# Designed miniproteins, single chains, continued (2): the designs that were tried, part 96

Each design is a single chain, and the fold is of that chain. pLDDT is the mean over its residues in the fold that is shown.

## One batch from the design tools (miniprotein)

Design m7541
Fold by ESMFold2-Fast:
Structure m7541 (fold): chain A 81 residues (1-81)
Amino acid sequence: MEEAEKLRELGEKYYKEGKYLKAIEAYIKAAELYLSLEEPDYEAAAESYEKAGKIYLELGEEVRAEYFYKKAKELREKVKE
C-alpha cells in the first residue's frame, strides 16, 4: 500500500510541475500496484487510471484516455460485487 500511495502522490506532484508523461507513468504504476495486492484495491486503482486518462485527454490523446477510463469503469464495477 505505501508504495502505491507514494506513486499516486508522485503522479500528482509531476502533474502540478507540468511533467505530464511522468505523471501518467506514476499513476499507471500506482494502479498496477493497487491491483497486485493480495486484496486488490479496485477503487484506488480506478482513481489512478482515471487520473492517467484525464492527463491523456489534456494532451489530445483521446483514444488513450478512453482506454484508461474504460479500465477504471470496469474496476469500479468490481467494487459493486
Scores: mean pLDDT 84

Design m7542
Fold by ESMFold2-Fast:
Structure m7542 (fold): chain A 66 residues (1-66)
Amino acid sequence: VSAAPPGGPSTGGTYEAAKRILEVGTETGPLNDEASRLMEEAGRAYDAGDFEKANKLIEEARKAGS
């Protein structure tokens, strides 16, 4: 079960930067099915407070998408 902690993600800069890059990338290039899945998983991990896992998944998504 997921809980919403009060401490906002200060490290979210990495996640938002990667998400933004991926958004721009998907408009100019195709987002692989794998990259899409990794981004969804990263978002879920981030939402669950697992920032390290989320960041890793985002990086994998970027590599898979590029």
Scores: mean pLDDT 64

Design m7543
Fold by ESMFold2-Fast:
Structure m7543 (fold): chain A 75 residues (1-75)
Amino acid sequence: MKSREELEKELEKLREELKKLKEEGKISKEEYLEIEEEIGLAEIQIGIEKATGEDLTELIQEQLERIKKLIEEAL
């Protein structure tokens, strides 16, 4: 599996991609809000891992894959 650092970098890239799509009008307001909610959940999971030391890598990876799918489906 990818390292936590790689997952954090991937999440940041997805966040920037989503912001760009919204600014370019390529995504609806409703789709933007749904994907932002999923990004927020991934950020919370990373935060919990950092704060508690729990291994949430698998859950974070699944969440990133979900975000990617939602972005692809919005395009």
Scores: mean pLDDT 80

Design m7544
Fold by ESMFold2-Fast:
Structure m7544 (fold): chain A 61 residues (1-61)
Amino acid sequence: EVEELIKLLEDPDPEVRLEAAEKLGEIGDKRAIEPLKRAVATDPDERVRGAALKALSKIGL
C-alpha cells in the first residue's frame, strides 16, 4: 500500500528504499510526491535518489 511504501523510503536498507521508490512511481499516487521529493534531496544513496526522481517523473512532475 502507498502509506507502507512511503514508510519504506526511510528504511535503513538502501535496497529496500530503492524498491519503495520504484513501486511508488509505478503506482503514481500523489501522496508519494512530497516523500519522493525528500528522498531526491536527502537520501545518501545515489541510486535511491535517481529512482525517486524517476518516480516523480512517472507521477507527472
Scores: mean pLDDT 84

Design m7545
Fold by ESMFold2-Fast:
Structure m7545 (fold): chain A 65 residues (1-65)
Amino acid sequence: SLELELAEGMARIAAAATGVRGRVRVEDGALVVYVESPDKEAIEELKELLKKLGEETGIEIRVVE
């Protein structure tokens, strides 16, 4: 869907903006963001951005460390 494609793009931008290394995948109609970062504060900031993105788009977004 367009919402899923937009959410995927925005999730990638959010990861780049927070400096978190991550892989964004589409799994069963949801976004799964696999995060790799020693910076726990950056991961929490990313989680907050992704929560807002999920609320705005209606797309399920999960974060996996």
Scores: mean pLDDT 82

Design m7546
Fold by ESMFold2-Fast:
Structure m7546 (fold): chain A 90 residues (1-90)
Amino acid sequence: SEEELLREAEELLERAKKEEDAEELIELAERALELARRARREGASEEVIRRLAEIALEIAKRALKLSETLEQILRAIGLILRAIGELLDL
């Protein structure tokens, strides 16, 4: 359901705000992006897909800020670009 997807994504965002480990933030951003992709496949509203993609983008931006290795930086940038892609497809 749309309500379940939004609830799960908001929980990921709240966890991300308190997280300082880049690896965990990358995993949270990947999970949020998967929720956006699942919402699109299930025919959710544009508003829901947008919110899920915005959450994924916000977590990915935080992951980039706290990245300490080139590998983490590249993964975070990849997540940012994929989240932007979801927003552009609305």
Scores: mean pLDDT 91

Design m7547
Fold by ESMFold2-Fast:
Structure m7547 (fold): chain A 78 residues (1-78)
Amino acid sequence: MELLKLADEALEAAKSDPATAAFGEQGRLSMENLKDKPALAAEAVATGVMVAARQKGNEDLLAKGRELYEKIKRIKEE
């Protein structure tokens, strides 16, 4: 439940830029394919957002993706 909300935040952040909007759409498809495994879906989305942010040099988006990824990792560990 919380993991799906974190994934949704990552997708919303990706939609901020036209060039990262495509990654947001792909992330939504990944969530649909992995809806029975929300932890994997959220991790895939967060990772994709960080990759897109790095390619664009968007420091704010990269920081957000990194925070999101760390929260997801912590939830998976516990």
Scores: mean pLDDT 71

Design m7548
Fold by ESMFold2-Fast:
Structure m7548 (fold): chain A 58 residues (1-58)
Amino acid sequence: SPAEKVREILRRLDEAAKRGATPEEVQRIRDEMLSLDTSPEAVKAITEALREEARRRV
């Protein structure tokens, strides 16, 4: 599902952050998230995922 794909991408972002990934690597993962299907369900899942990521950036 779109939500499941978003969760996988967020897990990869979290792993990258923990190992000190380069900005380029982080941007590549973000680009993959943005390339997902733009159905209403996918948009909601992406929005929730970005909200959670913003909380972790604190």
Scores: mean pLDDT 69

Design m7549
Fold by ESMFold2-Fast:
Structure m7549 (fold): chain A 62 residues (1-62)
Amino acid sequence: MLEEVKKIVEETADLLGYSEEEKKKFVEAVTKNFLEEKDEKLRENLFNNLKKLTEELKELKS
């Protein structure tokens, strides 16, 4: 899951037009939040929301 989260977050940052510096900060922040989140349901919801957002951004940029 962590590797999958990192990959999706990196792709989302790229789709949003983040610089390499901003992308690194974004990935670090989201990854840290997932690792520190104790509620599995909230963690799953965050992951699913990220996947949905990435899919929507891909469609909008097409």
Scores: mean pLDDT 75

Design m7551
Fold by ESMFold2-Fast:
Structure m7551 (fold): chain A 92 residues (1-92)
Amino acid sequence: SHADEGNEAYEKEDYEKAAEYFEKAAEEYLAKGDYLLAGKAYRMAGRAYAKAGDYEKAIELYEKAAELFEKAGDTESAEEARKLREEVEKKL
């Protein structure tokens, strides 16, 4: 799966490629209506972009993750994604 490919790329420190795979995984989960898994995948993509130094993309993806977690009723994960976004914003 694209999520598995994303994890493998992340472990190899190929963070841009990892982010692309996680974004594809999120899109596939969204197409299936799985907001929880889509939120998790966007959060992982945001983390990968942050490690790659692409802070603007990381912020966008953490925001998308938070919105999807809220849509899924997972308030705790939404708050965690917002905190991750805030930490990245401090680097701009």
Scores: mean pLDDT 90

Design m7552
Fold by ESMFold2-Fast:
Structure m7552 (fold): chain A 76 residues (1-76)
Amino acid sequence: GEVKGSKSLEEALNSARAVAGKFPVSFLVQALKDKDQYVRAAAAVALGDAVEPLKKALEDVDQNVRLAAAERLGEL
């Protein structure tokens, strides 16, 4: 569905959790390399059980991306 208004990091992460496992892993791996830290954090949450890309996200320069990857890995 389309969303109206501005989005925050928290909103993006909540959306990513709702669609975890719904996107192809290849798409999410590309998103982990995005210039925008919020896109990378959302991709890490959305990766589901894809352990190898999540390990890459743990080495990200942004704390929120690392926390998202760690949270996801801790649930596996």
Scores: mean pLDDT 69

Design m7553
Fold by ESMFold2-Fast:
Structure m7553 (fold): chain A 74 residues (1-74)
Amino acid sequence: MEEKRKQRLDESIFDSKAGKEPATVPSLEGRRRADEALRRGDPVTAQRHRDEGSAKASKEGTKAIKKVEEERKK
């Protein structure tokens, strides 16, 4: 049989608990992209993704606020 059961079990656990937590955190996604870039042997891109992840988290916050402001303005 595939390792699917073991892998699915881990994913299922993460889905149950993560679904409770949420919406992919931008910085976490940046870290994942960075890890993938490192696997490709591209440390420059990896660092860029990490940096962008952090910046994106901050930017998302600003965007959300601006969005609400625009909604009220209109």
Scores: mean pLDDT 55

Design m7554
Fold by ESMFold2-Fast:
Formats: structure tokens, sequence, C-alpha cells
Structure m7554 (fold): chain A 85 residues (1-85)
């Protein structure tokens, strides 16, 4: 089950990253990411895993010179983690 949960969390993180790249606010992207987690049957315990994947994606954006996207993605990760019960 760990592999399935991992893959679903990564899918949510990728979906959320795409929303941030498309110009959605951190608040909107976090809300949409949390709804996607619910659709995939992920629990509040999985929010930390999703947030950590988003932080890794933010580092990748920063390395590629996309500092603005990286900063918004870090904020989105923080919002998702804080909304965990």
Amino acid sequence: DGTERFNKALEVAGYTDALVEAGKSPEEAAKEGIERMKELGLTPEDKRLVANFLRLMAEAHRIDGNEEVAERLEKTADLIEKEAS
C-alpha cells in the first residue's frame, strides 16, 4: 500500500505544481490540491508527504531559475501542511 499512497501523493503534488505554474495563487492551488487528495482517497496524514514533494519541486524550479514559481510553490506546500487537521 505504501507504493500506491506514494504515487497518489506525487500525482497530487504534480497537479498542484501545474496549477502554480499556470498562475494560480498559493491559496487556490492549496485548495485544489486538497480536493484532489480527497478525490484520490488520501488522508490528512498524507498532506505532509504531498507538501514535501512540493518543496522538492520548488527546489527544482529554483535550480532552473524560476525563483517566483519556487517561492509560490513553497507557500502552497506550507498551506497544504497547515490545513492537515
Scores: mean pLDDT 84

Design m7555
Fold by ESMFold2-Fast:
Structure m7555 (fold): chain A 70 residues (1-70)
Amino acid sequence: SDFEEALEEAERLLREAEEALARGDPEEAIRLAEEAIRLLELVRRVAPRELLPELEERIERAKAIREAAK
């Protein structure tokens, strides 16, 4: 489904953002984290209530990566 595809893409972006942060590439880490936030917020709009805590945790993880990269 479009939902599952978007969630998989967001998880990929989060992994790549963490890798960029680990290798000392803050600009790339911020870019990837912001893309993940965009996808996760889109998914959150159509997700069932039961999945919202998991989506919020991923959004906060993306925000933490972005802040750590500053």
Scores: mean pLDDT 84

Design m7556
Fold by ESMFold2-Fast:
Structure m7556 (fold): chain A 83 residues (1-83)
Amino acid sequence: AEEAIKLLEEAKELLEKDPSPLAKGAVKGLEAAIKLAKEGKLKKAAVGAQAVADTLRRGSTSPNSLEAAKLAEEAARLLEEEA
């Protein structure tokens, strides 16, 4: 889960540079996924990370949000493989 947590934290850092309400909501979603992953709730963390990625891909056109979505998708994949 350590690699997945790093990817989620990196995605959060990218979104913190975006002042949009969408990015603010996504940051909260990533914080929840990080907390779940640290608690060993890997499957729930994967679902949360994927939900954030889907929201960013659907609602944002910024390069930082697209990169954050990719990082969240990769984190979700790693969390599901470890679960």
Scores: mean pLDDT 82

Design m7557
Fold by ESMFold2-Fast:
Structure m7557 (fold): chain A 55 residues (1-55)
Amino acid sequence: MAKRKEILRLIGEILRIIGDELDRELAGRPLSPAERAAAQARIAALLQQIDEITA
């Protein structure tokens, strides 16, 4: 029970990162390669945190 809120928070952060990337794509100003690498690293770190909580 105690970890459910944390997992949902982490999922929310991942969805926000993806949403920001999509918004920039739709605006005709996609992320630079460096910005994409940073976003991918953040998503990977958040996924790792979810794995650690669910282990």
Scores: mean pLDDT 81

Design m7558
Fold by ESMFold2-Fast:
Order: C-alpha cells, then structure tokens, then sequence
Structure m7558 (fold): chain A 58 residues (1-58)
C-alpha cells in the first residue's frame, strides 16, 4: 500500500538508510532500528514492511 511505502521511506530517511546501501546493509539497519523501544507502533509497522520487502528482494 502507498501509505506504508511512504511511511517506510520517511522512516528510512530519518534512520539515514540510503538507496546506495546494499540490501544486506538496509536489512541490518532496519533490524537494529526495530530494537529501539521508543518506536511508535506506526514506525514499527513501516519498518517491518520495509524489512519484508528487502528480504523478498534478497
């Protein structure tokens, strides 16, 4: 869905995940970010969606 894709892109920008990063590096950054207990449920869902998409692309 466009909303989850937009949220994932915004969260990736906030976490400084760059499109030039390898898929493995992006996965590691998202997994590390998901360990942050200060994440909102919306941010967590967006990151989990991005993680799923990157793992599908691996």
Amino acid sequence: SDELEDQAAKVAQKLKIKGSDSIDERIERIEEALKDPSLSEEEKKALEYALKKYKEGK
Scores: mean pLDDT 70

Design m7559
Fold by ESMFold2-Fast:
Structure m7559 (fold): chain A 64 residues (1-64)
Amino acid sequence: MSEEEFEREVALALAYMTLGLLKSSKNYDPEAVKKLEEVIDKLERGEISPEEALQAIRDILKAS
């Protein structure tokens, strides 16, 4: 397994964990959920790097 493959798997795991937390929040934000689902889709498609995905997750959490 390459370092890039490992980083992508870690980013995906963190994204899915964050998605679960956002969906279980008492202050459910559908825009944050939608943005995170788009990040996951792009990461799975290889359209963005793991670093870009992690930055997007941080930005979503900061806005929420």
Scores: mean pLDDT 79

Design m7560
Fold by ESMFold2-Fast:
Structure m7560 (fold): chain A 74 residues (1-74)
Amino acid sequence: SDEDDQQIQYMTQQASKLIDEKKKKLKEQGKSDEEIQKEVEEMKLILQKGVNKMLETGEPAEEIIKKMKEEVEK
């Protein structure tokens, strides 16, 4: 549905911002490019799982974004 597509776009945009923030934090911490890539892939998996959960169960996009924000804080 158009509403689901709009929620997916919103989550993708927010996820991109959070991934960029995580990359900056990891670089400031002196992490290697390989370590940064690993963390980015974990965040992408959280997003992908969250999108699937939203479509299957109607879990709100905000809950998924909250989980991704928690990953940035680690």
Scores: mean pLDDT 79

Design m7561
Fold by ESMFold2-Fast:
Structure m7561 (fold): chain A 75 residues (1-75)
Amino acid sequence: MSDEQRKKAVELLEKAIKAAREGNGKEAIEYAKEASKLAPPEVRGAINSAIEAVKAGDYDRAVRLLEAARDALLR
């Protein structure tokens, strides 16, 4: 993964976290899907779980999973 791809994935995850905190599930899913395209397989699992949490209306869980994905990319 390039540093530029990692930086962009982190930025998209931050936007997804913000949208999820605001209860904007559609926007959160959109940013999370874009981040997933740039993320390595190990991080994609957490992002996909966050998307499922948003679909279930569990925004607190979604935020925690997106934060875990972001932190894994920042190491």
Scores: mean pLDDT 85

Design m7562
Fold by ESMFold2-Fast:
Structure m7562 (fold): chain A 66 residues (1-66)
Amino acid sequence: MQFTVTLTGDPEKNIAITLSLMGDPNLTVTKVGPDTYVVTVTGNAEQAQAVKAWLESNSDVTVTET
């Protein structure tokens, strides 16, 4: 499963979210813009849904499924 993630929050929050994404060994994170990342989830559908739910729970994050 793949998501385009756009970060719209404060720099500190954006850094924290980026570090969380890049620190997960089950995610491939590619920077495609200043605050825009393509996140590819490796593993199973449950992990993909958990990542999507976590991203969507953040008010300063826009998630588009690709």
Scores: mean pLDDT 78

Design m7563
Fold by ESMFold2-Fast:
Structure m7563 (fold): chain A 81 residues (1-81)
Amino acid sequence: LSEEERAEAARAFATLSRAELRYVVAAALIARREGLLSEEEAEEILELARSHLSAEEVEEAERLAETESPEAVLARLRAEA
């Protein structure tokens, strides 16, 4: 992530609930898998998430990204918003 992108993500993380942050992390991991985000960008998002989420919640988000379709993860993100 660029410095500007990291600042934007940090602002978003400060305004979202823990449940919403979990789905954001899952969406970022799916975007990395589909080539929309680099591995480095996804890892920076994970580092930001760790300041707001427990390690277990981050691992849960990673599992959601692996086991659910992109459409399902995005639907959850919209429902929790």
Scores: mean pLDDT 70

Design m7564
Fold by ESMFold2-Fast:
Structure m7564 (fold): chain A 56 residues (1-56)
Amino acid sequence: MSRRELEELARRLGVSVRSVEGAIAALRQSDLYAELVRHDLNLSEEEFEELRRLAE
């Protein structure tokens, strides 16, 4: 995934690029933190599924 794709996703979610990068890294490393990532970024179910798809 390119930096531009991360920047576009961050804009759509209303969060920083760093937050998106951290969330994707967390989702890739541990499913135990998946719900915490969603809560921390205040994501909708649709936005969370988009992030999870990008992390896989």
Scores: mean pLDDT 71

Design m7565
Fold by ESMFold2-Fast:
Structure m7565 (fold): chain A 65 residues (1-65)
Amino acid sequence: SLELELTEGMLLIAASSTGVKGRVVVEDGALVIYVESDDEEAIERFRELAEKIGKETGIEIRVVL
């Protein structure tokens, strides 16, 4: 869906802006990001942005370490 595509784009921008590296996978309308970074502070900032994006878009986002 367009909403899913926009949400994925927002999530990738959030990852880039926080310095978090990872892979995004789409499963059953949900976005799953597998984090490959070890910067705990960057990961926490990213999680906060991902939670906000999920609330704003209504798309389920899972952050996996």
Scores: mean pLDDT 82

Design m7566
Fold by ESMFold2-Fast:
Structure m7566 (fold): chain A 116 residues (1-116)
Amino acid sequence: MSRKEEGNRLIGKARQLVLDGKYKEAEELARKALELLGPDDADALLTLGSALLGLGKYKEAAEYYEKAVKIEPTSMGYSNLGKAYLKLGKNDKAREYFLKAARMGRVTLGIKDLLS
């Protein structure tokens, strides 16, 4: 298996572990995926952030989500960053990122309508 194939497999497994509430195991697999895929892999960074959020490591989760959205801005990434800031009690920042997430969804839909 290539590093990329193994890394993507570990991301998929880590995401399932997050859904199952197995956050410590998810963190371990997400960190291994990041080592295999490189420090700028947005999916690995988002998955690690989600595991850290589940562990109550809200500041670290926000840092990884922020790095992920700088590399690949997504509605899901901004939504997760908003959740992390909400858990940190930073309600104004949380609102800002939730609004960015909502706008990104609408912008993507608008572009599709213009190209149709």
Scores: mean pLDDT 83

Design m7567
Fold by ESMFold2-Fast:
Structure m7567 (fold): chain A 84 residues (1-84)
Amino acid sequence: MKEREEKLEKIRELLKKAREYLKKGDFEKAKELIAEAGELMITEFEEELSPEVQKLLLEAQQLLREGDLEGAIELLEKALELLE
């Protein structure tokens, strides 16, 4: 329980920081934080990923590749909610 909750909180904090950098116009830093959050969801929760969460993660990766950082953050936030 504790380790799982700490990992979820870390992902939440990364997405919060990504939003802050995006609002500041630091797109490079925002992109790094979004990528780190998505990678942590995949690596730490792989066995807990429902098809719905997997779809959100794939769509977020596609938006990140296309430069839609706001959309990527929103999809990762939805994926995080489904993991709680």
Scores: mean pLDDT 82

Design m7568
Fold by ESMFold2-Fast:
Structure m7568 (fold): chain A 65 residues (1-65)
Amino acid sequence: GPLLTDEQIKAMAENVKTHGMNDEEIKKAARAAVNAASDRLGPVSDEEKEEHAEEVYKRVMEILK
């Protein structure tokens, strides 16, 4: 399944709105969330981490539209 749940993505979007985060901060938060999730769910490759971070960022930005 996806590394982050839909609820986790929505929570991130809410944090973006609450704290007035810019695009760079959102990208950093997405990467940090993927790293934290990979530590809990087991090892994933660096390529998968990059792909997941980009997907998280994209999904957060889609919610913010």
Scores: mean pLDDT 79

Design m7569
Fold by ESMFold2-Fast:
Structure m7569 (fold): chain A 65 residues (1-65)
Amino acid sequence: SMEEKIKELEKKRNELVERMRQLADEYRSAIAAKAPRETLQALYDRLVEVARELKKVNEEINKLK
């Protein structure tokens, strides 16, 4: 059903939000530790990927409501 589809998307959204939070924490820690530029770039790229997926999920949820 549409309701079950929305609930599944909301679950995915929550998982992506937590992943983004964890990556942001790792990124802040890496900056504080003066990690190499390559390490910071890799973490940032992962944050961008998660942000894109989150945007897509939010758009799908909004379309169904």
Scores: mean pLDDT 87

Design m7570
Fold by ESMFold2-Fast:
Structure m7570 (fold): chain A 57 residues (1-57)
Amino acid sequence: MAEQLRKEAEADRKAAEENLEKAKKAEEEGDLRTAAALYAAASILLAGADFLEELAE
């Protein structure tokens, strides 16, 4: 069901957005290790969302 894959992609994009906001805050505070981990997590979530959207076609 394409609808289910799109919902999962949207959830992953929202999670990525939250991680990016947390990463920016950590970077501003000088916590580069936490920022790096959050940026990596966001990148994985965005890649997963793109893959799910491709499958939904």
Scores: mean pLDDT 82

Design m7571
Fold by ESMFold2-Fast:
Structure m7571 (fold): chain A 97 residues (1-97)
Amino acid sequence: GIEEEIKKAIEHLEEALRNAEDPEKALEHLEKAIEALRKAMELAEKEGDLETAKRLHLLIVRVMATKVDIELGASPEEVREALELLIEELEKILKEV
């Protein structure tokens, strides 16, 4: 369900956070988080929860921006700050579904 895919995305964002000093591993986990978020978004759309689908879509955009920042050499601290905010927002969505 939506909750299961959101939990998977959170787990991958937390792994990216733990690997903030290893860009290759962080990027791998961000890609897996994007895949889980896309599945959650598609499930929300199918259930007619357009507000949740929109919020998940905006989070996908933010995760993709974080990937670009890592590829452009963002510091581990900047990456951690971005990921902590993403995890916080996703936890809020999880409580509402």
Scores: mean pLDDT 90

Design m7572
Fold by ESMFold2-Fast:
Structure m7572 (fold): chain A 69 residues (1-69)
Amino acid sequence: EEEKRQKLLLEGVKAEIETLKEFLEKNNSEENRKAALEYLEELLEELKEKGADEELIKLVEEAKEELEK
C-alpha cells in the first residue's frame, strides 16, 4: 500500500522533472529558468509536507541544483 503510493509519486515526480527539462530545452531563457526553480522549490515544500520518501525529496533537490548551474 505505502510502497505503491511512493512508487506512483516517484514516477509522477520524474515525469514532471522531465517535462520541465524539455520545456527549458525549447524555451531556454533566464526568466523560464527562474520560474522552473521556483516551481521545483514549491514542489519540494509540498512533498515534505506530504511526508514524501527521502528518495523523492533528493530527486527534486538534485533537479533544482542542476538548474542553478
Scores: mean pLDDT 77

Design m7573
Fold by ESMFold2-Fast:
Structure m7573 (fold): chain A 67 residues (1-67)
Amino acid sequence: MDLSVEQLARFILRLAEAGGSVRAVADNLLASGYSKKKVAEALRLAAEQSEDPEISKELKELAEELE
């Protein structure tokens, strides 16, 4: 399975908003074979789409850590 950056971003944001750990989501995607670059791009896109400043900050920080 190879989801687009936009599809991954929507998936990440939905889980984060549902109270899921964004770190656990990123770790799961990496374990599933996604590249750090693609996961980081999806995290950045999800952060830009988030209305919650705490979620947005966590997503941005994690994206920067992966790059």
Scores: mean pLDDT 81

Design m7574
Fold by ESMFold2-Fast:
Order: C-alpha cells, then sequence, then structure tokens
Structure m7574 (fold): chain A 92 residues (1-92)
C-alpha cells in the first residue's frame, strides 16, 4: 500500500537522523544532537501515522518506540547531557 511504503521511508529517514544525533552527541555537539534527534522523532511520529493508516499495528509500535527514544535523546541533548543523548539515539 502507498501508506506502508510512506511509513517505511519516513521510519528509515528517522533512524538516519537518530544515527546523526548519536554521532553529534559522541563528538560533544549537544546543539546538533538535539536538532537531529528532534527531526528523527518527528519523522518516526509521521511513520506511526502512516503505518496506522496502512493497518500495520506492529510497524506502528516499532515506529512509536523509535520516536520515544529519539525524543529522549533530544531532551538529554537539550539539557547538555551528550552521554545520555548518544545512548538514547543508539537505542532508536
Amino acid sequence: SKDLLKGIGLLLAGIGEAIQAAIAAEKGDAEEAARAAERGAELAEEAVEAFKKAGDEKLAKLAEEVAEKARAAAEAAAAGDTEEAARYAREA
């Protein structure tokens, strides 16, 4: 379905942003880590909506978990905690 393919594309993009957040956090760049993690969370949340429209509950839950971890990484990075930001971003 079109919504399934859209969800997959959004989830992959969100994971890519989480990887960039982890790299930035490991370098001590809290500002870039927060930006990348926030973008990753937004993309994963859009993927949740797409998977729900497609009727795929398992992929929707997976995307929701990615969004939660990316959001936690963004909050840690915004607080200047680059070690916690890297940990959450790697779990996303």
Scores: mean pLDDT 88

Design m7575
Fold by ESMFold2-Fast:
Structure m7575 (fold): chain A 88 residues (1-88)
Amino acid sequence: MSKEQQITLLATATSIYLVGLVVEGKMSEEVAKELSKLVLEAGDAAQAGDLEKAVKLLEEAIELARKAGDEEAAERIEWTKKKVEELM
């Protein structure tokens, strides 16, 4: 797989994880929708070859999750960002 494809799959997997947090009652659907949008936009940026934009969008998602008090989501997105940075 290309680095761009790996990052897109990481973003998709993270979005699915966030849905899991909503199903478990650990996160509101509203916050999960905003976080998923940023994470998936990061995947789209990576698919377009803009890895710097992908990282910045993940940083925005981490900040939003922490501001909302959703630390478990913030930790998952932080892990995704570290994996993206390892692929750069």
Scores: mean pLDDT 84

Design m7576
Fold by ESMFold2-Fast:
Structure m7576 (fold): chain A 60 residues (1-60)
Amino acid sequence: SELEEKLERALKGALALAGVDSVEAFWALPRSLREAILRFVAEELGLSVEELRRYFESLL
């Protein structure tokens, strides 16, 4: 689905911006940095931050 494609792109973009290669490494980042990246990527792709956060948590 289009939503699944956006979520995958958001994941790839967030990891690239953070300079990490896994969701586990992303969640180990300082909260303020992690939240800033999630907000930026969500806004870029027209997603809610809560939806993107839930998706990332589902991958742990």
Scores: mean pLDDT 84

Design m7577
Fold by ESMFold2-Fast:
Structure m7577 (fold): chain A 89 residues (1-89)
Amino acid sequence: MEEARKLAEEALEDAKEAVRLAKDPNATLADAIAAALLAIGAEFLAELALEKGKEAGDEEAKKLAEEAIELAKEAQRLALEQLRRLDAE
């Protein structure tokens, strides 16, 4: 139960960091790539947290994991948009 919540919280933290990197106006191409990879990793971690939450019957862990998945997807979208802009420059 607590493990699933901890994983979901870690995934949410990684997704938030990926969003910050993707919004950095001074980001290099390497930074944008790093943000995209971090966002992808956060989604995988959130999916693992969701599975563990389901196995444990932990509704709070499931909810946190679902929120982390949505934020990780948003972070991926932002990082890809940043990469597209940098590549066009």
Scores: mean pLDDT 83

